# Designs tried in a protein design run: designed miniproteins, single chains, continued (3). Part 14

Each design is a single chain, and the fold is of that chain. pLDDT is the mean over its residues in the fold that is shown.

## One batch from the design tools (miniprotein)

Design m8457
Fold by ESMFold2-Fast:
Parts: structure tokens; sequence; C-alpha cells
Structure m8457 (fold): chain A 78 residues (1-78)
């Protein structure tokens, strides 16, 4: 279901954040993780565009906005 896909993408985002914490002193790994976060945001946007459930669309949009703000913060800190 779209909900199951959303929850899987949220879990992937949580794993990426743990990898940022673990690898923050490695600039090459941080650069790769930033690219993975950008790809994950794109996947969430695509899921939101294809979803028929307005409540799920709103949750996905909220997650996208949160992760985009986090991506900008991580880029500035890197």
Amino acid sequence: SDLDQFLQLVQQAEQLLQQFKANWDDPEKVAALLAQLEQLIAQLRALGAQSKDPELKALIQGAVEHLERLLEALRKLA
C-alpha cells in the first residue's frame, strides 16, 4: 500500500540520519549520504503525487518539508 511505502521511506530516512551521526567526520561519506537524502526526498515527493489518500498526501508533504529543511541544515554544517 502507499502507507506501507511511506513508512518504509520514513524508516530509510531514520537510518540515513544515524549514518550521518556515525560518519560525520568522513567528508566523502557525508557527501554520499546527502545525495541519498536528496534521492529519498524525491521518492517521497513521487509517492505523494501518486497517492489518492488526502490525509496520507498531507503526511508525505509534511515529511518532505521537514527533510528538505534538514538537508539544507546538514549542507551548511558539512
Scores: mean pLDDT 88

Design m8458
Fold by ESMFold2-Fast:
Structure m8458 (fold): chain A 94 residues (1-94)
Amino acid sequence: TALLRRLMELMELAAEFQRALREKDWATAREKFERMKEIVEELLPHLPEEEAAELRRLLEQIGEAMRNKDAERALQLVGELVSLALRAVQRVLS
């Protein structure tokens, strides 16, 4: 489905984002994060409101960690984002 394809794109971008964070490549991390935000925004209308609200909150927290150059916090939060997105998409497809 289109949702599954978008989820796979999000997971790929998250892996690239995590790599950039580990390398302290903030320019690449920012580019990947902006693309991740686009994909999450495309997913939001298809997800339950509670999951959608939590995904929006996680994006804001990742953005804050990026501004603070807190790579460890950003890595933790993107893991939570991907996990939540996977569970939410699987729930609406089941």
Scores: mean pLDDT 88

Design m8459
Fold by ESMFold2-Fast:
Structure m8459 (fold): chain A 70 residues (1-70)
Amino acid sequence: MDPIADEDKPLLAEAAKRIYENYKAGKATDEQILAAGYVARQVPDAMREAGLTDEEIEELIKKADEIAAA
């Protein structure tokens, strides 16, 4: 897969954070959770910089994996 550009990492992390917040509110789609989980796997440092904890990042990745396995 093509690597994520350094300038896009903060924007993607912010978008993934918003998807995670929507997931906690019961508003995120499976497609959105899959996309956010991909970002969390590729740019976890940017996710932490955006204000997510390691626990929240792991939860998002786990949920995306569960959806992908279904």
Scores: mean pLDDT 80

Design m8460
Fold by ESMFold2-Fast:
Structure m8460 (fold): chain A 68 residues (1-68)
Amino acid sequence: MMAEVEELSRKAQERAREAIEDPAKEAETIAWIREMAEALSPEQALEVIRAVQEAAREYYEEKKREAA
């Protein structure tokens, strides 16, 4: 159901944020996202991937704003 995709999206965003802050966790996070995407439909996997991309974009925008 939709609730599962929302929960996975939230966890994926959390994981992506951790990987950006700690490069050592990048490989682990990528493996986790891949495993999760295989369990979902292609449409649901795309929704989760978009959530991850949004989280990464917001993080970099905030860092850029602080540096300027």
Scores: mean pLDDT 73

Design m8461
Fold by ESMFold2-Fast:
Structure m8461 (fold): chain A 86 residues (1-86)
Amino acid sequence: AAEVEELRARVVATAETDLPRLRAWLATLPLSEADRARLDALLAEIEAIVAKIKAAKSVEEALAQIEAYRAKVGELQDFLAEALAR
């Protein structure tokens, strides 16, 4: 049980450190208005998932939200790679 709380704490701490840094870096990129809007939407979705990880009341809920977080980060990485290749 403690292992999931430790994982949750690490995921939240990492996200709270990395998301502002990522957002600052992304603001420097020469992206189209459409690509920037989608990127902002993806970042907002990731921030919402982090809030759900923090609010999770069960091990199962915490793990499900951590999986959703990893999936959404992957979607962000794939989109960013596509946008930068244009």
Scores: mean pLDDT 84

Design m8462
Fold by ESMFold2-Fast:
Structure m8462 (fold): chain A 64 residues (1-64)
Amino acid sequence: SMSKEEKMLYTLMKSAEENGSRLLMAGMVGIGEDGKLYATEEAIPSIADKALALAEEMLKVYKS
């Protein structure tokens, strides 16, 4: 659901803001055309997919 995608994007953005991680900042931007922390209709599927894949990879490494 969109609620899940938004939460994943928010988590990545907040982490990037706090830690300044290049990995999170590069390509992981929960920002639409307005430049705000949110996803647009067009951006949601693409951003969510990338955010979820990155988050899953990070969680997998972290839990390992």
Scores: mean pLDDT 54

Design m8463
Fold by ESMFold2-Fast:
Structure m8463 (fold): chain A 96 residues (1-96)
Amino acid sequence: SLEEIFKQILELEELVRNNAPVEEILKQLDKLEELLRKHLPSFSTREQLLAGVHVIALNAEILVGMRKYKYPEETQKLLLEKLKELNKTLVELSRA
């Protein structure tokens, strides 16, 4: 259900906000991608949702590099922004 996906996004936001270990954040991103794949056959814009998840995953990889080299606050901010973009896409899709 969409509720499961929204719950996973909220859990990810909390992990990012609390500076959880990168491995935990990536593991939760994998769970989010699995949930999206499970529900994609019911979505009209599956390519947009997959793009959103891949953008978050790619940004997480980039931001891991930044965090390692002294940019933890920027890393946190960017990842939260990408999670908000995904949430917006899901809300728009739920109205279709």
Scores: mean pLDDT 69

Design m8464
Fold by ESMFold2-Fast:
Structure m8464 (fold): chain A 67 residues (1-67)
Amino acid sequence: SLEEKLKEEELMRILAEVPGAVVYFDDIVAALGLDNVESATLEELQKVPGVGEKRAREILAAIEAAK
């Protein structure tokens, strides 16, 4: 849907602010779902393969800055 595509574009924009984070787009969507990204926790982001604590914090900060 158009709304789903806009949420995907927003998440890509957020991830582009964090160096190397764009590669985790598909895995973040699979782990959290697009509707849950805005309310993502540090623990949920760390469930993404390759996303450790430091990267999860950087992504969470970028999500917060985008609000």
Scores: mean pLDDT 82

Design m8465
Fold by ESMFold2-Fast:
Structure m8465 (fold): chain A 86 residues (1-86)
Amino acid sequence: SLQETLARYQEEIQADPAATEQRIIDLLLSSSLPDRSQGILLFRAMAQVDRAKAQEIAQKILSLAQDVLSDGDLFLLRSAFLDILP
C-alpha cells in the first residue's frame, strides 16, 4: 500500500538521511519515469519526516533540473513539489 511504502521510506530516511537525500536527487533527475515516480514517493516521505530538509532538496533539484530535464518534465516536477510542500 502507499502507507506501507511511505513508512518504509521514512525508515530509510531515519537510517541514513544523507544517502536518502542523494537518492531522491538521483531519482528525480532520472530520464526514467519509474525512477522519477519512486523519487516523488521518497520526497513525500522526506517532507513528512523533515519539511525544512524537503524544501532544501526541492530547491537543489529545481536548480539542477533546469539543465537536465525537458520543460514539460520540469513543469510536472514543480507541480509535484507544490502539491507536497503547499
Scores: mean pLDDT 86

Design m8466
Fold by ESMFold2-Fast:
Structure m8466 (fold): chain A 85 residues (1-85)
Amino acid sequence: MTLEELIKKLEEYLKENPNASKEEFIEYLKELFLEAGADEELVEKAKEVLLSQEGLTPELFINILKQMAELGLTIQEVVELLASQ
């Protein structure tokens, strides 16, 4: 799975689940990261960072991921960046 494919799946998830909580969105994101072969320990750290971010909406996070994709980042690099803070 590419980062662009992951972003598309997240956009489709929000469209189908417009009342999804931040926690439900982040849990789905975690599942996609693990499906893409990202390290489980780094994915858990990334989840903690995202849950701690006050004011971070699913839509805002998708826009951040789109910027990372434009920079040529892989899913693994995104997970590592999120986990490192």
Scores: mean pLDDT 85

Design m8467
Fold by ESMFold2-Fast:
Structure m8467 (fold): chain A 100 residues (1-100)
Amino acid sequence: MELSPEEKEFIKRLLEIIEKYREELESLDPDLSAREVAEQAVPIYENLSEEEKELIRNTTPELIEKLVASSPPEEQAIIYRYASLLLGTQALLERKKQEK
């Protein structure tokens, strides 16, 4: 896959976030619904720096697909799950903020 230098840097930073919080993400119950696991991931998301939170806010489904495609085959499913979870948790918190 041919990635732009900017996409490569973005993907690298997103992977660094996933690896930094990997043990916490792995502790989440995989049998829960997407909504329930996103609610359990709230403390992980809140522990992100403002710069890391901004990166997640700027993450698109297309960037997640590019991240997964550039990852080792054995890691692709796990990376997809964790990236999608962080994005889902961010969206959940933004919705709760707007309901006040």
Scores: mean pLDDT 77

Design m8468
Fold by ESMFold2-Fast:
Structure m8468 (fold): chain A 67 residues (1-67)
Amino acid sequence: SLEEALLEAQELIERHGEENREAQLEALRLAAAAGHGGARAGLLILEEPGAGEERVRALRAEIVARR
């Protein structure tokens, strides 16, 4: 599901930090390829430097709100 894919991506970032950001992006790409539209949106947000941090916070808030 969308929520599961986004949570998995966030866990990869948190667990491996900046050193494994590429793995987190690949997890989002795989989820998007599997048809998770929100994962695709998250991927696009994270790929935009500068505004990325604000958008990641928005994604986290969205995941929490959807719970």
Scores: mean pLDDT 60

Design m8469
Fold by ESMFold2-Fast:
Structure m8469 (fold): chain A 84 residues (1-84)
Amino acid sequence: SLFEEIEKLAREAVEANRNKDEAKLEEIGKKLQELDEKYGREAALMFSAVGVRIEGVRPDLGKADILALIERNRERERELEEEE
């Protein structure tokens, strides 16, 4: 259940970023933060398993940090040399 929720949110974040849906990215960031706060270490492990890496996150997860991570992962995929 937790794994499926995090995987779904990660996939939705990728689509929202592709569509430039800032409001949806904010909502997803809040949901990811709530899961981290509720499940702690378990959520962090699931984030890693679904390809979501959150740096320096153990004590406090800010929505902005999650959104920045999502944007950075997207920017790496959008490198000019790889656009076809």
Scores: mean pLDDT 58

Design m8470
Fold by ESMFold2-Fast:
Structure m8470 (fold): chain A 81 residues (1-81)
Amino acid sequence: MSEEQQRRTLALLKALLRHAVRERVSPEGLRNLARFILEQARSLSPEQRAELIAHMESLLPEFSPEVAEIVRETIAEIRAL
């Protein structure tokens, strides 16, 4: 994947996460989004994965407790890549 494609992917993932907050996504909806995010995160650099994690952590207070737990699990899975 090109550096430009990686930047676009990161921007898309950040936008999808902000959209999930605005739409008050269900736990099931976030689990589906988390699978997509994790798959896309594998193509990102370590620095871009760290930026994605920081973005997800910044959004944690805006989610419901159940959805926030799924986000924390997803952060842990991205860190394990």
Scores: mean pLDDT 87

Design m8471
Fold by ESMFold2-Fast:
Structure m8471 (fold): chain A 78 residues (1-78)
Amino acid sequence: SELEALLAEARAAGLPLAARACEACIKAIEAKKEGKEFEAEENLGLAEIHLGIAKIVGDEEGVALARKAIELAEKALK
C-alpha cells in the first residue's frame, strides 16, 4: 500500500516521527476494517501528535511525509 511505502521511506530516511505517524495511520485503517471506530480515531489522533512534534522540532521532511500519511488515512477512513 502507499502507506507501507511511506513508512519504508520514513525508516530509510531516518525520520522517526514520520515513521510513527505512518504506523499510527496503518493501525487506524486496520481498526476501522475491524469496526473499532474509537481505536481508529485514537490512532489517527496519535499520527496528528507525531506530526505536531515534527513541526515543533523543525523536521520539514518528516512533516511532509506525516501529512501525506494522514491525508491517505483520512481518505481511507471515509
Scores: mean pLDDT 88

Design m8472
Fold by ESMFold2-Fast:
Structure m8472 (fold): chain A 68 residues (1-68)
Amino acid sequence: MDQQRLQDRNRALAQLGRWARTGDYPTPRHRQLVDQMRQHMTQNGTPDDDFVNRVADQLLRLDRQRQR
């Protein structure tokens, strides 16, 4: 995995964690991504890396759309 991609995912996950703690979501879609993570954790316990990576990727794409 490219170092840049790993760093991008780590930043996305950290931001998701901040929104989950503060409840101050930039858009309804960001809230939905946090809710998807919470639901996955509730149903399966510890989330698998593939699920976490998919959520992080969706969040990164959403952030790119916002910065245009």
Scores: mean pLDDT 70

Design m8473
Fold by ESMFold2-Fast:
Structure m8473 (fold): chain A 66 residues (1-66)
Amino acid sequence: SMAREEALLAIAKSVLSWAGEDVSDIFDWEKEEQEEAIEKANELISEELRRAVDVAIEKQKQRLAK
């Protein structure tokens, strides 16, 4: 699905750029490198979301425990 691949690459560009990587020309990269970038972005965002959720749960527990 081209739409899915294009969306994932756009998300990867945003995620990796925020992580400090130079991905300004990512749409001009080789397909193999684009696929690797998508995988890397997926791993980074999954880990960051998990950490954010853990922190939110901890803060909620602290607030509820009083």
Scores: mean pLDDT 77

Design m8474
Fold by ESMFold2-Fast:
Structure m8474 (fold): chain A 92 residues (1-92)
Amino acid sequence: SQQLIQLISSASLSHLRGDDDSYQYYIQRAQQLAQQQGLDPNQVRQVTDDSINSGINAYNNALSQGLSDRQALQIAMRSSRDTATRGVQQLV
């Protein structure tokens, strides 16, 4: 589901920005959509966790290579989205 990928990606970005309110909002929406689609909540949680961890790892790796915070965040966002896309496709 493209909507589920977008919600998980938005949650990951909010987490990287330290925006806890937006993070909780997107996670709640993702869980609600997953429940409506009859998806396994444990698998959806795993995809969400993998997406967040992928983003954090990409962000830290970019910073270690001397990239700016802004550049590292853009790389992290792409990594999180790609991980969410692959994970959600396995649920469908």
Scores: mean pLDDT 84

Design m8475
Fold by ESMFold2-Fast:
Structure m8475 (fold): chain A 68 residues (1-68)
Amino acid sequence: TREQLHLELARLAREAMEKYGITPEELGRLVQLYLDDPEAARAEIEKRLPPEMAERFHAVLDGIRAHA
């Protein structure tokens, strides 16, 4: 469900903030960028997060987009 995807996004966001120092503002910007330009968002996420975490973010954001 959308709620489960949002919960998973929140978990990934929390982990990214704790381990990689991503701010809530920066995270919000990345989510907005993904909705407007998914290719640019993927590139930005890959630059800021390790591949393992970037893949998890891509999967969750793709799921949210599919339900939007």
Scores: mean pLDDT 75

Design m8476
Fold by ESMFold2-Fast:
Structure m8476 (fold): chain A 72 residues (1-72)
Amino acid sequence: SSMAEALEKEFDELVADMITLPDSMPAEQKERILAIHRESVRTLAEDYLARGTDLSSLNPRMQRLVELLAQG
């Protein structure tokens, strides 16, 4: 769905802001590291949503992720 695509894009962009992996690293290793970081960010965003956290206190990327999760 378009919401799932928007959510995955926001995860990818937030993870890219957190880490940069060298182009010399094998693609399989890069994907594993990125997947772990995406899962950590997802868990954090879900926790913020479950706790009813004031979204205005969060950084804009995290606020967007929590808003998208609330719609899905």
Scores: mean pLDDT 79

Design m8477
Fold by ESMFold2-Fast:
Structure m8477 (fold): chain A 80 residues (1-80)
Amino acid sequence: MDEVAQRASGEASRRAHERFELSPAQLAAVGEAAYRYAMGELDEEGMIELLKKAGLSEEQAREAARIAIEAVRRERERAA
């Protein structure tokens, strides 16, 4: 659902901002990864690769993907 994906996108970007000193473009990439994951377009490895292309380190990309997955899970639970 687009609403769940949009909320998860915002939550993932907010949490990544709290964890890492990321540029606005990198935070947007975290939000995009969460949105696409929520829509079923990306798996965890796809998110990591997208985030690495946005300039995150492998360690940051893995943690940001974990944050995105958690955000999607929480927003899906709220919508249930």
Scores: mean pLDDT 83

Design m8478
Fold by ESMFold2-Fast:
Formats: C-alpha cells, structure tokens, sequence
Structure m8478 (fold): chain A 55 residues (1-55)
C-alpha cells in the first residue's frame, strides 16, 4: 500500500542518515532486491545515498 511504501522510504532514509554501515548495507540490499516496491526516482536517490555511506 502507499502508506507502507511511505513508511519503508522513511525508514530507509533514517537508516542511511544514521551513517551506520551495517544498517545501511541491509537497506541497500532491500532497495536493490525490491526496487519495484519504491517510487523509481526515490529508490535511485536512496541507493546512491546508501552507496556513498558505504564508500
């Protein structure tokens, strides 16, 4: 549902913003595995942000 998607996006963003590499890696894996569950543009931005944390 849209509400579940919004919650997932907020959770992913918070995890990435925390800078925790373990949580960020898990979030990156979820985004790549279930990319179709997220708005395409937002998924791309979150993946790029996660990759920057893990660089």
Amino acid sequence: SAEEIERSVRSARAAIESGDPVITRAVLHDLRTHRDRYPAEEAERLIEAAERVLA
Scores: mean pLDDT 81

Design m8479
Fold by ESMFold2-Fast:
Structure m8479 (fold): chain A 101 residues (1-101)
Amino acid sequence: SEIQERARKIFADPSLSDTQKVAIALTLYLYPSVSLDALLADPSRAGPPLLMAKVDEDYADLFSSFENFKAVLKEVVGDEIYATFSDDQLRDIYLALSMRR
């Protein structure tokens, strides 16, 4: 419930791209101590902690397959927001986020 309420706030922000919205939502799911307001102010900070040179295994596992990515995203954002995405858009977001590093 709280995770999906945060997702609604993220997806209501007209200044963010769909890739940025997904990155912020997934970052807060994996790292709940990170500030939502800080990520909305600087979306480039979404993802694994940049202070660590290693890829976070939980974040890497999220992108282990397109099917796993879709399943986790649907749980995080909820069915209504998830249904706004096309398969092509989800694939583009998946590739953009999974190919970083």
Scores: mean pLDDT 74

Design m8480
Fold by ESMFold2-Fast:
Formats: C-alpha cells, sequence, structure tokens
Structure m8480 (fold): chain A 119 residues (1-119)
C-alpha cells in the first residue's frame, strides 16, 4: 500500500539523519519518529475519524517537527547541506503521511501545534 511505502521511506530517511547527528539529538529524533509512526499505525488500524486518535497523531507529529527543526538548524550550522536535504525530505514524508491518513486540514492543525510548542 502507498502509506506503507511512505512510512518505510520515512523511517529509512530518519535513520540516515540520526546517524549524522550528535548522540543526544539522534536519540531524541529516533524517539519522536517512533512515537509518530506508532500513532500513525494505530490511526490506520482504527477509525481515523476518531478525534482522539487524530489528535494523538498531530501531537506526535508536532513533537517530531520540533526535533527535525533542531536537527536542520544543527546541520546548517555545521555546513552539512546533505543532512539539511535529508531533514527536508523527512519533513515532506511526514507531511505526506499525515495528509494520506487525515487530509490537508491535519497539516494546518499540525503547523498550529508546532507554533504553540515553540512559543
Amino acid sequence: MVLDRMIEEFERTVEEVAGRLPPDLSERLRRASREFIRAVRRASQTDSSDEKVRQEVIDAGARLFVVLGEARRHARAQGDAETVALVDRAVSLAMMILEAVFGTDAIVELNNRVAKLLA
């Protein structure tokens, strides 16, 4: 299925990013990614119209995006253009996964949740 392929590509991209980061940031990225995929998998196996399930994915996605933003900033500070590109790919894959499960409205809500976490 298309969703399974996107998840596999996302997980592979995250592991490549994590391998290029300092240990603390690497572990935080791996944890946030595992939580996001766990929430996505649960949502795909239950009624995706369940608001609680939807909010769990958006919350996990927002935490993931905060860590990906930190990873991107770190890579940019190091002049590591390859890792910046991999982070941007991981962000795009996470957005495509979210859109596939909940539609485009979920992306707007995710962006609002990220803004609150950064405030």
Scores: mean pLDDT 85

Design m8481
Fold by ESMFold2-Fast:
Structure m8481 (fold): chain A 88 residues (1-88)
Amino acid sequence: MMEELKEQIRRAFEELARAYARLAEIARARGDEALAAAAERAAEEARALAENPDLAVEAAEASGMSLEELVERLEALAAGVRAVADAL
């Protein structure tokens, strides 16, 4: 169960990184360099956490957040980023 949640967290961060990377490409194509730069930084941070999901697990446990809630929040964030990109 814990290993499955760690895998879900890793995949959630990978999806978040892809969502931000896509937003950066669309923003750049539209000439919004500030949004593109911010999205690129966010994608890099998400990729780092995907490579080290134990850091995110430790942070969630320290804050009293369940791992299931962390996954839900990451999925919601990725969906929100995709919605912003689609609205551009």
Scores: mean pLDDT 84

Design m8482
Fold by ESMFold2-Fast:
Structure m8482 (fold): chain A 86 residues (1-86)
Amino acid sequence: SLEAFQQELAAVRAEVAKWLAEGTPEALATAEAAVRHLEGTLAFMKANRDVLLQTYSQEEVDQLLAALEQAAADMRALVDAARAAA
């Protein structure tokens, strides 16, 4: 469901924040990998919008993609800032 996707995005955001707070090179690499995976998921979903429309309405797909884009952009900015500070 859309709600389940939003909950999953919140969980990913919390984990990325935790890894960035740890401040180790290993934690930063894990955060970077998580953001890259989210960015890849967004690209895949955009390329396969027709498949999503088999399960969700157009409005739900638009909301899902917008939430995913915002989450990916926000987390990318956090990772980039942490890398610049390291």
Scores: mean pLDDT 85

Design m8483
Fold by ESMFold2-Fast:
Structure m8483 (fold): chain A 109 residues (1-109)
Amino acid sequence: MVEEYIKKAVEYYRQGDLVTAEMYYFEAKLLALENGDEEALIKIERTSVELNLEKHNIVLSEEEQKELEKRIEEAAKREIENRPTPEELEKLREQARAAAEEMRAKVAA
């Protein structure tokens, strides 16, 4: 399921639908946090970074890529260690959906 959300986020990002892409990215992240899935969080963060590098035509050296990977792994560990409670995760989902609807309304206007 996390992999499906990541795939959809990437597809919408490449199509230029940033609002929908961010919604799928956020749902993937919340699901990974809910399950305590550190590997899924690492994959989500790596995908996000790779898309940003691609968008800006940035090519990293092998050393820079290894250092970035280490930082992603360390960040994922900290997020799992300090992960929100199930109640907090539900509130974050509701807030994200409300924010996405507001952003869509502004784009349509």
Scores: mean pLDDT 78

Design m8484
Fold by ESMFold2-Fast:
Structure m8484 (fold): chain A 74 residues (1-74)
Amino acid sequence: DKALKELEEKAKTDPENSYFYYLQLTILYLKLNKPKEAAEYYEKFRKAAAENNILLTEELYKKAKEYVDKKAPN
């Protein structure tokens, strides 16, 4: 819950990096078994990434997952 709110706030206050926060939100919602919300944030990620010419690479995904796992360990 707190991790979700923190990422939402960062996406609002740091628009240059909003794609990274949306990717983290996507991963976190998947960990919470909320695929609908995860899909919504993945679409936000795709739009923000396209605006900044960012590609979803294996490395970017792993980095985002590491950040999520540190904030919300299983």
Scores: mean pLDDT 79

Design m8485
Fold by ESMFold2-Fast:
Structure m8485 (fold): chain A 88 residues (1-88)
Amino acid sequence: EAEELVRRVLELLRRIAELLLEKLREELEAQGLSEEEIEKKLEEARELIEKELEEAEEYLRRLAAEPGGVERLREIRAAAEAALEAWE
């Protein structure tokens, strides 16, 4: 269950990141940025997101090994699911 919870949380975080990138594109377009500027900022954001997801995976796997860590992972999953629903 712990490994499946880690995988599920990471899946939800990736989906949230995809929605955030779409919202970022919309915001940058609304600000009147050029396509070149938008693509550069999105590339920078994607690089940051991938780094954060790698760090999050390490953190979640360590958390899963701790007493009460599985319960914490369930809380994080529920929060991520709620965030995804709110942003859809």
Scores: mean pLDDT 83

Design m8486
Fold by ESMFold2-Fast:
Structure m8486 (fold): chain A 88 residues (1-88)
Amino acid sequence: MEEKAKEAVDKGLKNRGGTEEQAKKLRDFIKKNAKYLTEEEVLKLIEQAASMKDPELAIEVLDTIAENASPEIGELARLAREYLKEKL
């Protein structure tokens, strides 16, 4: 689980370029769908978060997952957040 979250962050970091508008759309999507997200969908969202051009936007998206998803899924987002902070 932890390793998959780190891999998603690493993939996102290789593709940095995401905009503030894209980050806002991701947060809106997460808020509406958090209860229905699978582990696979959350790993894709973590990858997209890490691809944000601004690290602050990446952290905002990851925090939105952690706040709105189930405890297990929220833990994936928290692990991704701490790993991303280490890489910044």
Scores: mean pLDDT 83

Design m8487
Fold by ESMFold2-Fast:
Structure m8487 (fold): chain A 86 residues (1-86)
Amino acid sequence: DREAEKQRLLASSKAPGFPAVADALLATEAAMPADAADAEKEAALRAKLAELGISEELLEEAKRVAETQDPEAAEALKKRLLAIFE
C-alpha cells in the first residue's frame, strides 16, 4: 500500500513532519548491486515511485538533486512530494 510505504519512508527521514521520499528513492538507487544495469536500477526506482503515486519526472528530479545538491531543486521536489501525499 502506498500509505504504508510512505510511512516507512517518513520514518527513515529522522525528521518527523517532512516526507523523506526523495532521500528514500535516492537511497534505493544507492543500495542496488553495483553489477545491476542502469536501466534495471531506473526500472526499480520507477516501480517504487509508481507505488507512491509519484511521476517519473519527480524521480529524475530527485536523482538530479542528489547529484548536484541544488537547494532550489530540493525545495521544488519537496513541494511536489508534499502535494502528492497531502
Scores: mean pLDDT 60

Design m8488
Fold by ESMFold2-Fast:
Structure m8488 (fold): chain A 60 residues (1-60)
Amino acid sequence: DIAKSAAAIVRRWGEEAGLPQEEIDRAEKEVLSAPDDLDEIGRVAARVFRELGISIPPEA
């Protein structure tokens, strides 16, 4: 399940960044609610990472 894998990554990175558990839980739920489509899951994960303040390299 791609959404579950993405959610696990979000949780791990959020914990490493020292974010509050409530923010991590909300981010995980957003990723898990994404459609079962790799592109959509990727877009939701990218948005969630930005909301959590996790730096995504500017190399797109």
Scores: mean pLDDT 67

Design m8489
Fold by ESMFold2-Fast:
Structure m8489 (fold): chain A 86 residues (1-86)
Amino acid sequence: MEEELAKELVEAVLKAKEAYERGDEKAVEENEERVRELAAQLSPEALARAALELERRLAERRGDAEGVARAEAKREAFEAALAAAE
């Protein structure tokens, strides 16, 4: 469940960013509200995973292969840290 909500959160953030870049204030407000609703339902771990996936997708969108690799490395380090904490 949280995995699907985290994906929706990433999509809402990306839509808010696109709306902001085109100056669509109403679409920014609507997507920011959706982000707040989804964030309230997610654990800190799920929020961290969503942030890392967002970083990866933003790098992918701009064709930044190094940025994609860095985001993936951060995700692997985060998952390793969570596994070690158990």
Scores: mean pLDDT 82

Design m8490
Fold by ESMFold2-Fast:
Structure m8490 (fold): chain A 91 residues (1-91)
Amino acid sequence: MVEENLRVLAEVVAAAQAALAAEVEARLAADPSEETERAAAELVARRAAELAKERGVADAVLAAARYVAETSTEPATAESARLVAEAVEEV
């Protein structure tokens, strides 16, 4: 079910963001560049993929991330979902 998969995606992304919040803030404070922002987004996506595998929900997260990347009209949301999908496939 798409709704359940979207909920699971949101939970692992939120957990990854919470786990990395201090590190991301420190990196952006040291180097406030678009390159650092992109690297931070990739770091969060990688952590979300790791959490998805640890929790046994990688398939649900991948399906939801692909759905959001394909259907979202907001470029930032679509890009974030694409990064999560790529990270799940690599981990």
Scores: mean pLDDT 81

Design m8491
Fold by ESMFold2-Fast:
Structure m8491 (fold): chain A 67 residues (1-67)
Amino acid sequence: SPPAVAPDRELTDAQKEAMLPDLVDTLQTHLGLPPAEAEALARRILAASRSVAELRRLMAAVARAAE
């Protein structure tokens, strides 16, 4: 399971690496992306995210853009 962190705390590189597999699975399930494209998008989202709250906002924005 990904490490539990407070939503407003900065994500470390280690925390981002731990979150990557779950984010890839989420993007495959909800956007229908192939594994390689889901991983590329997940890595981009995590690189742009400074906190769990920012990650959640970026995921919501990606979901809206996919509509």
Scores: mean pLDDT 78

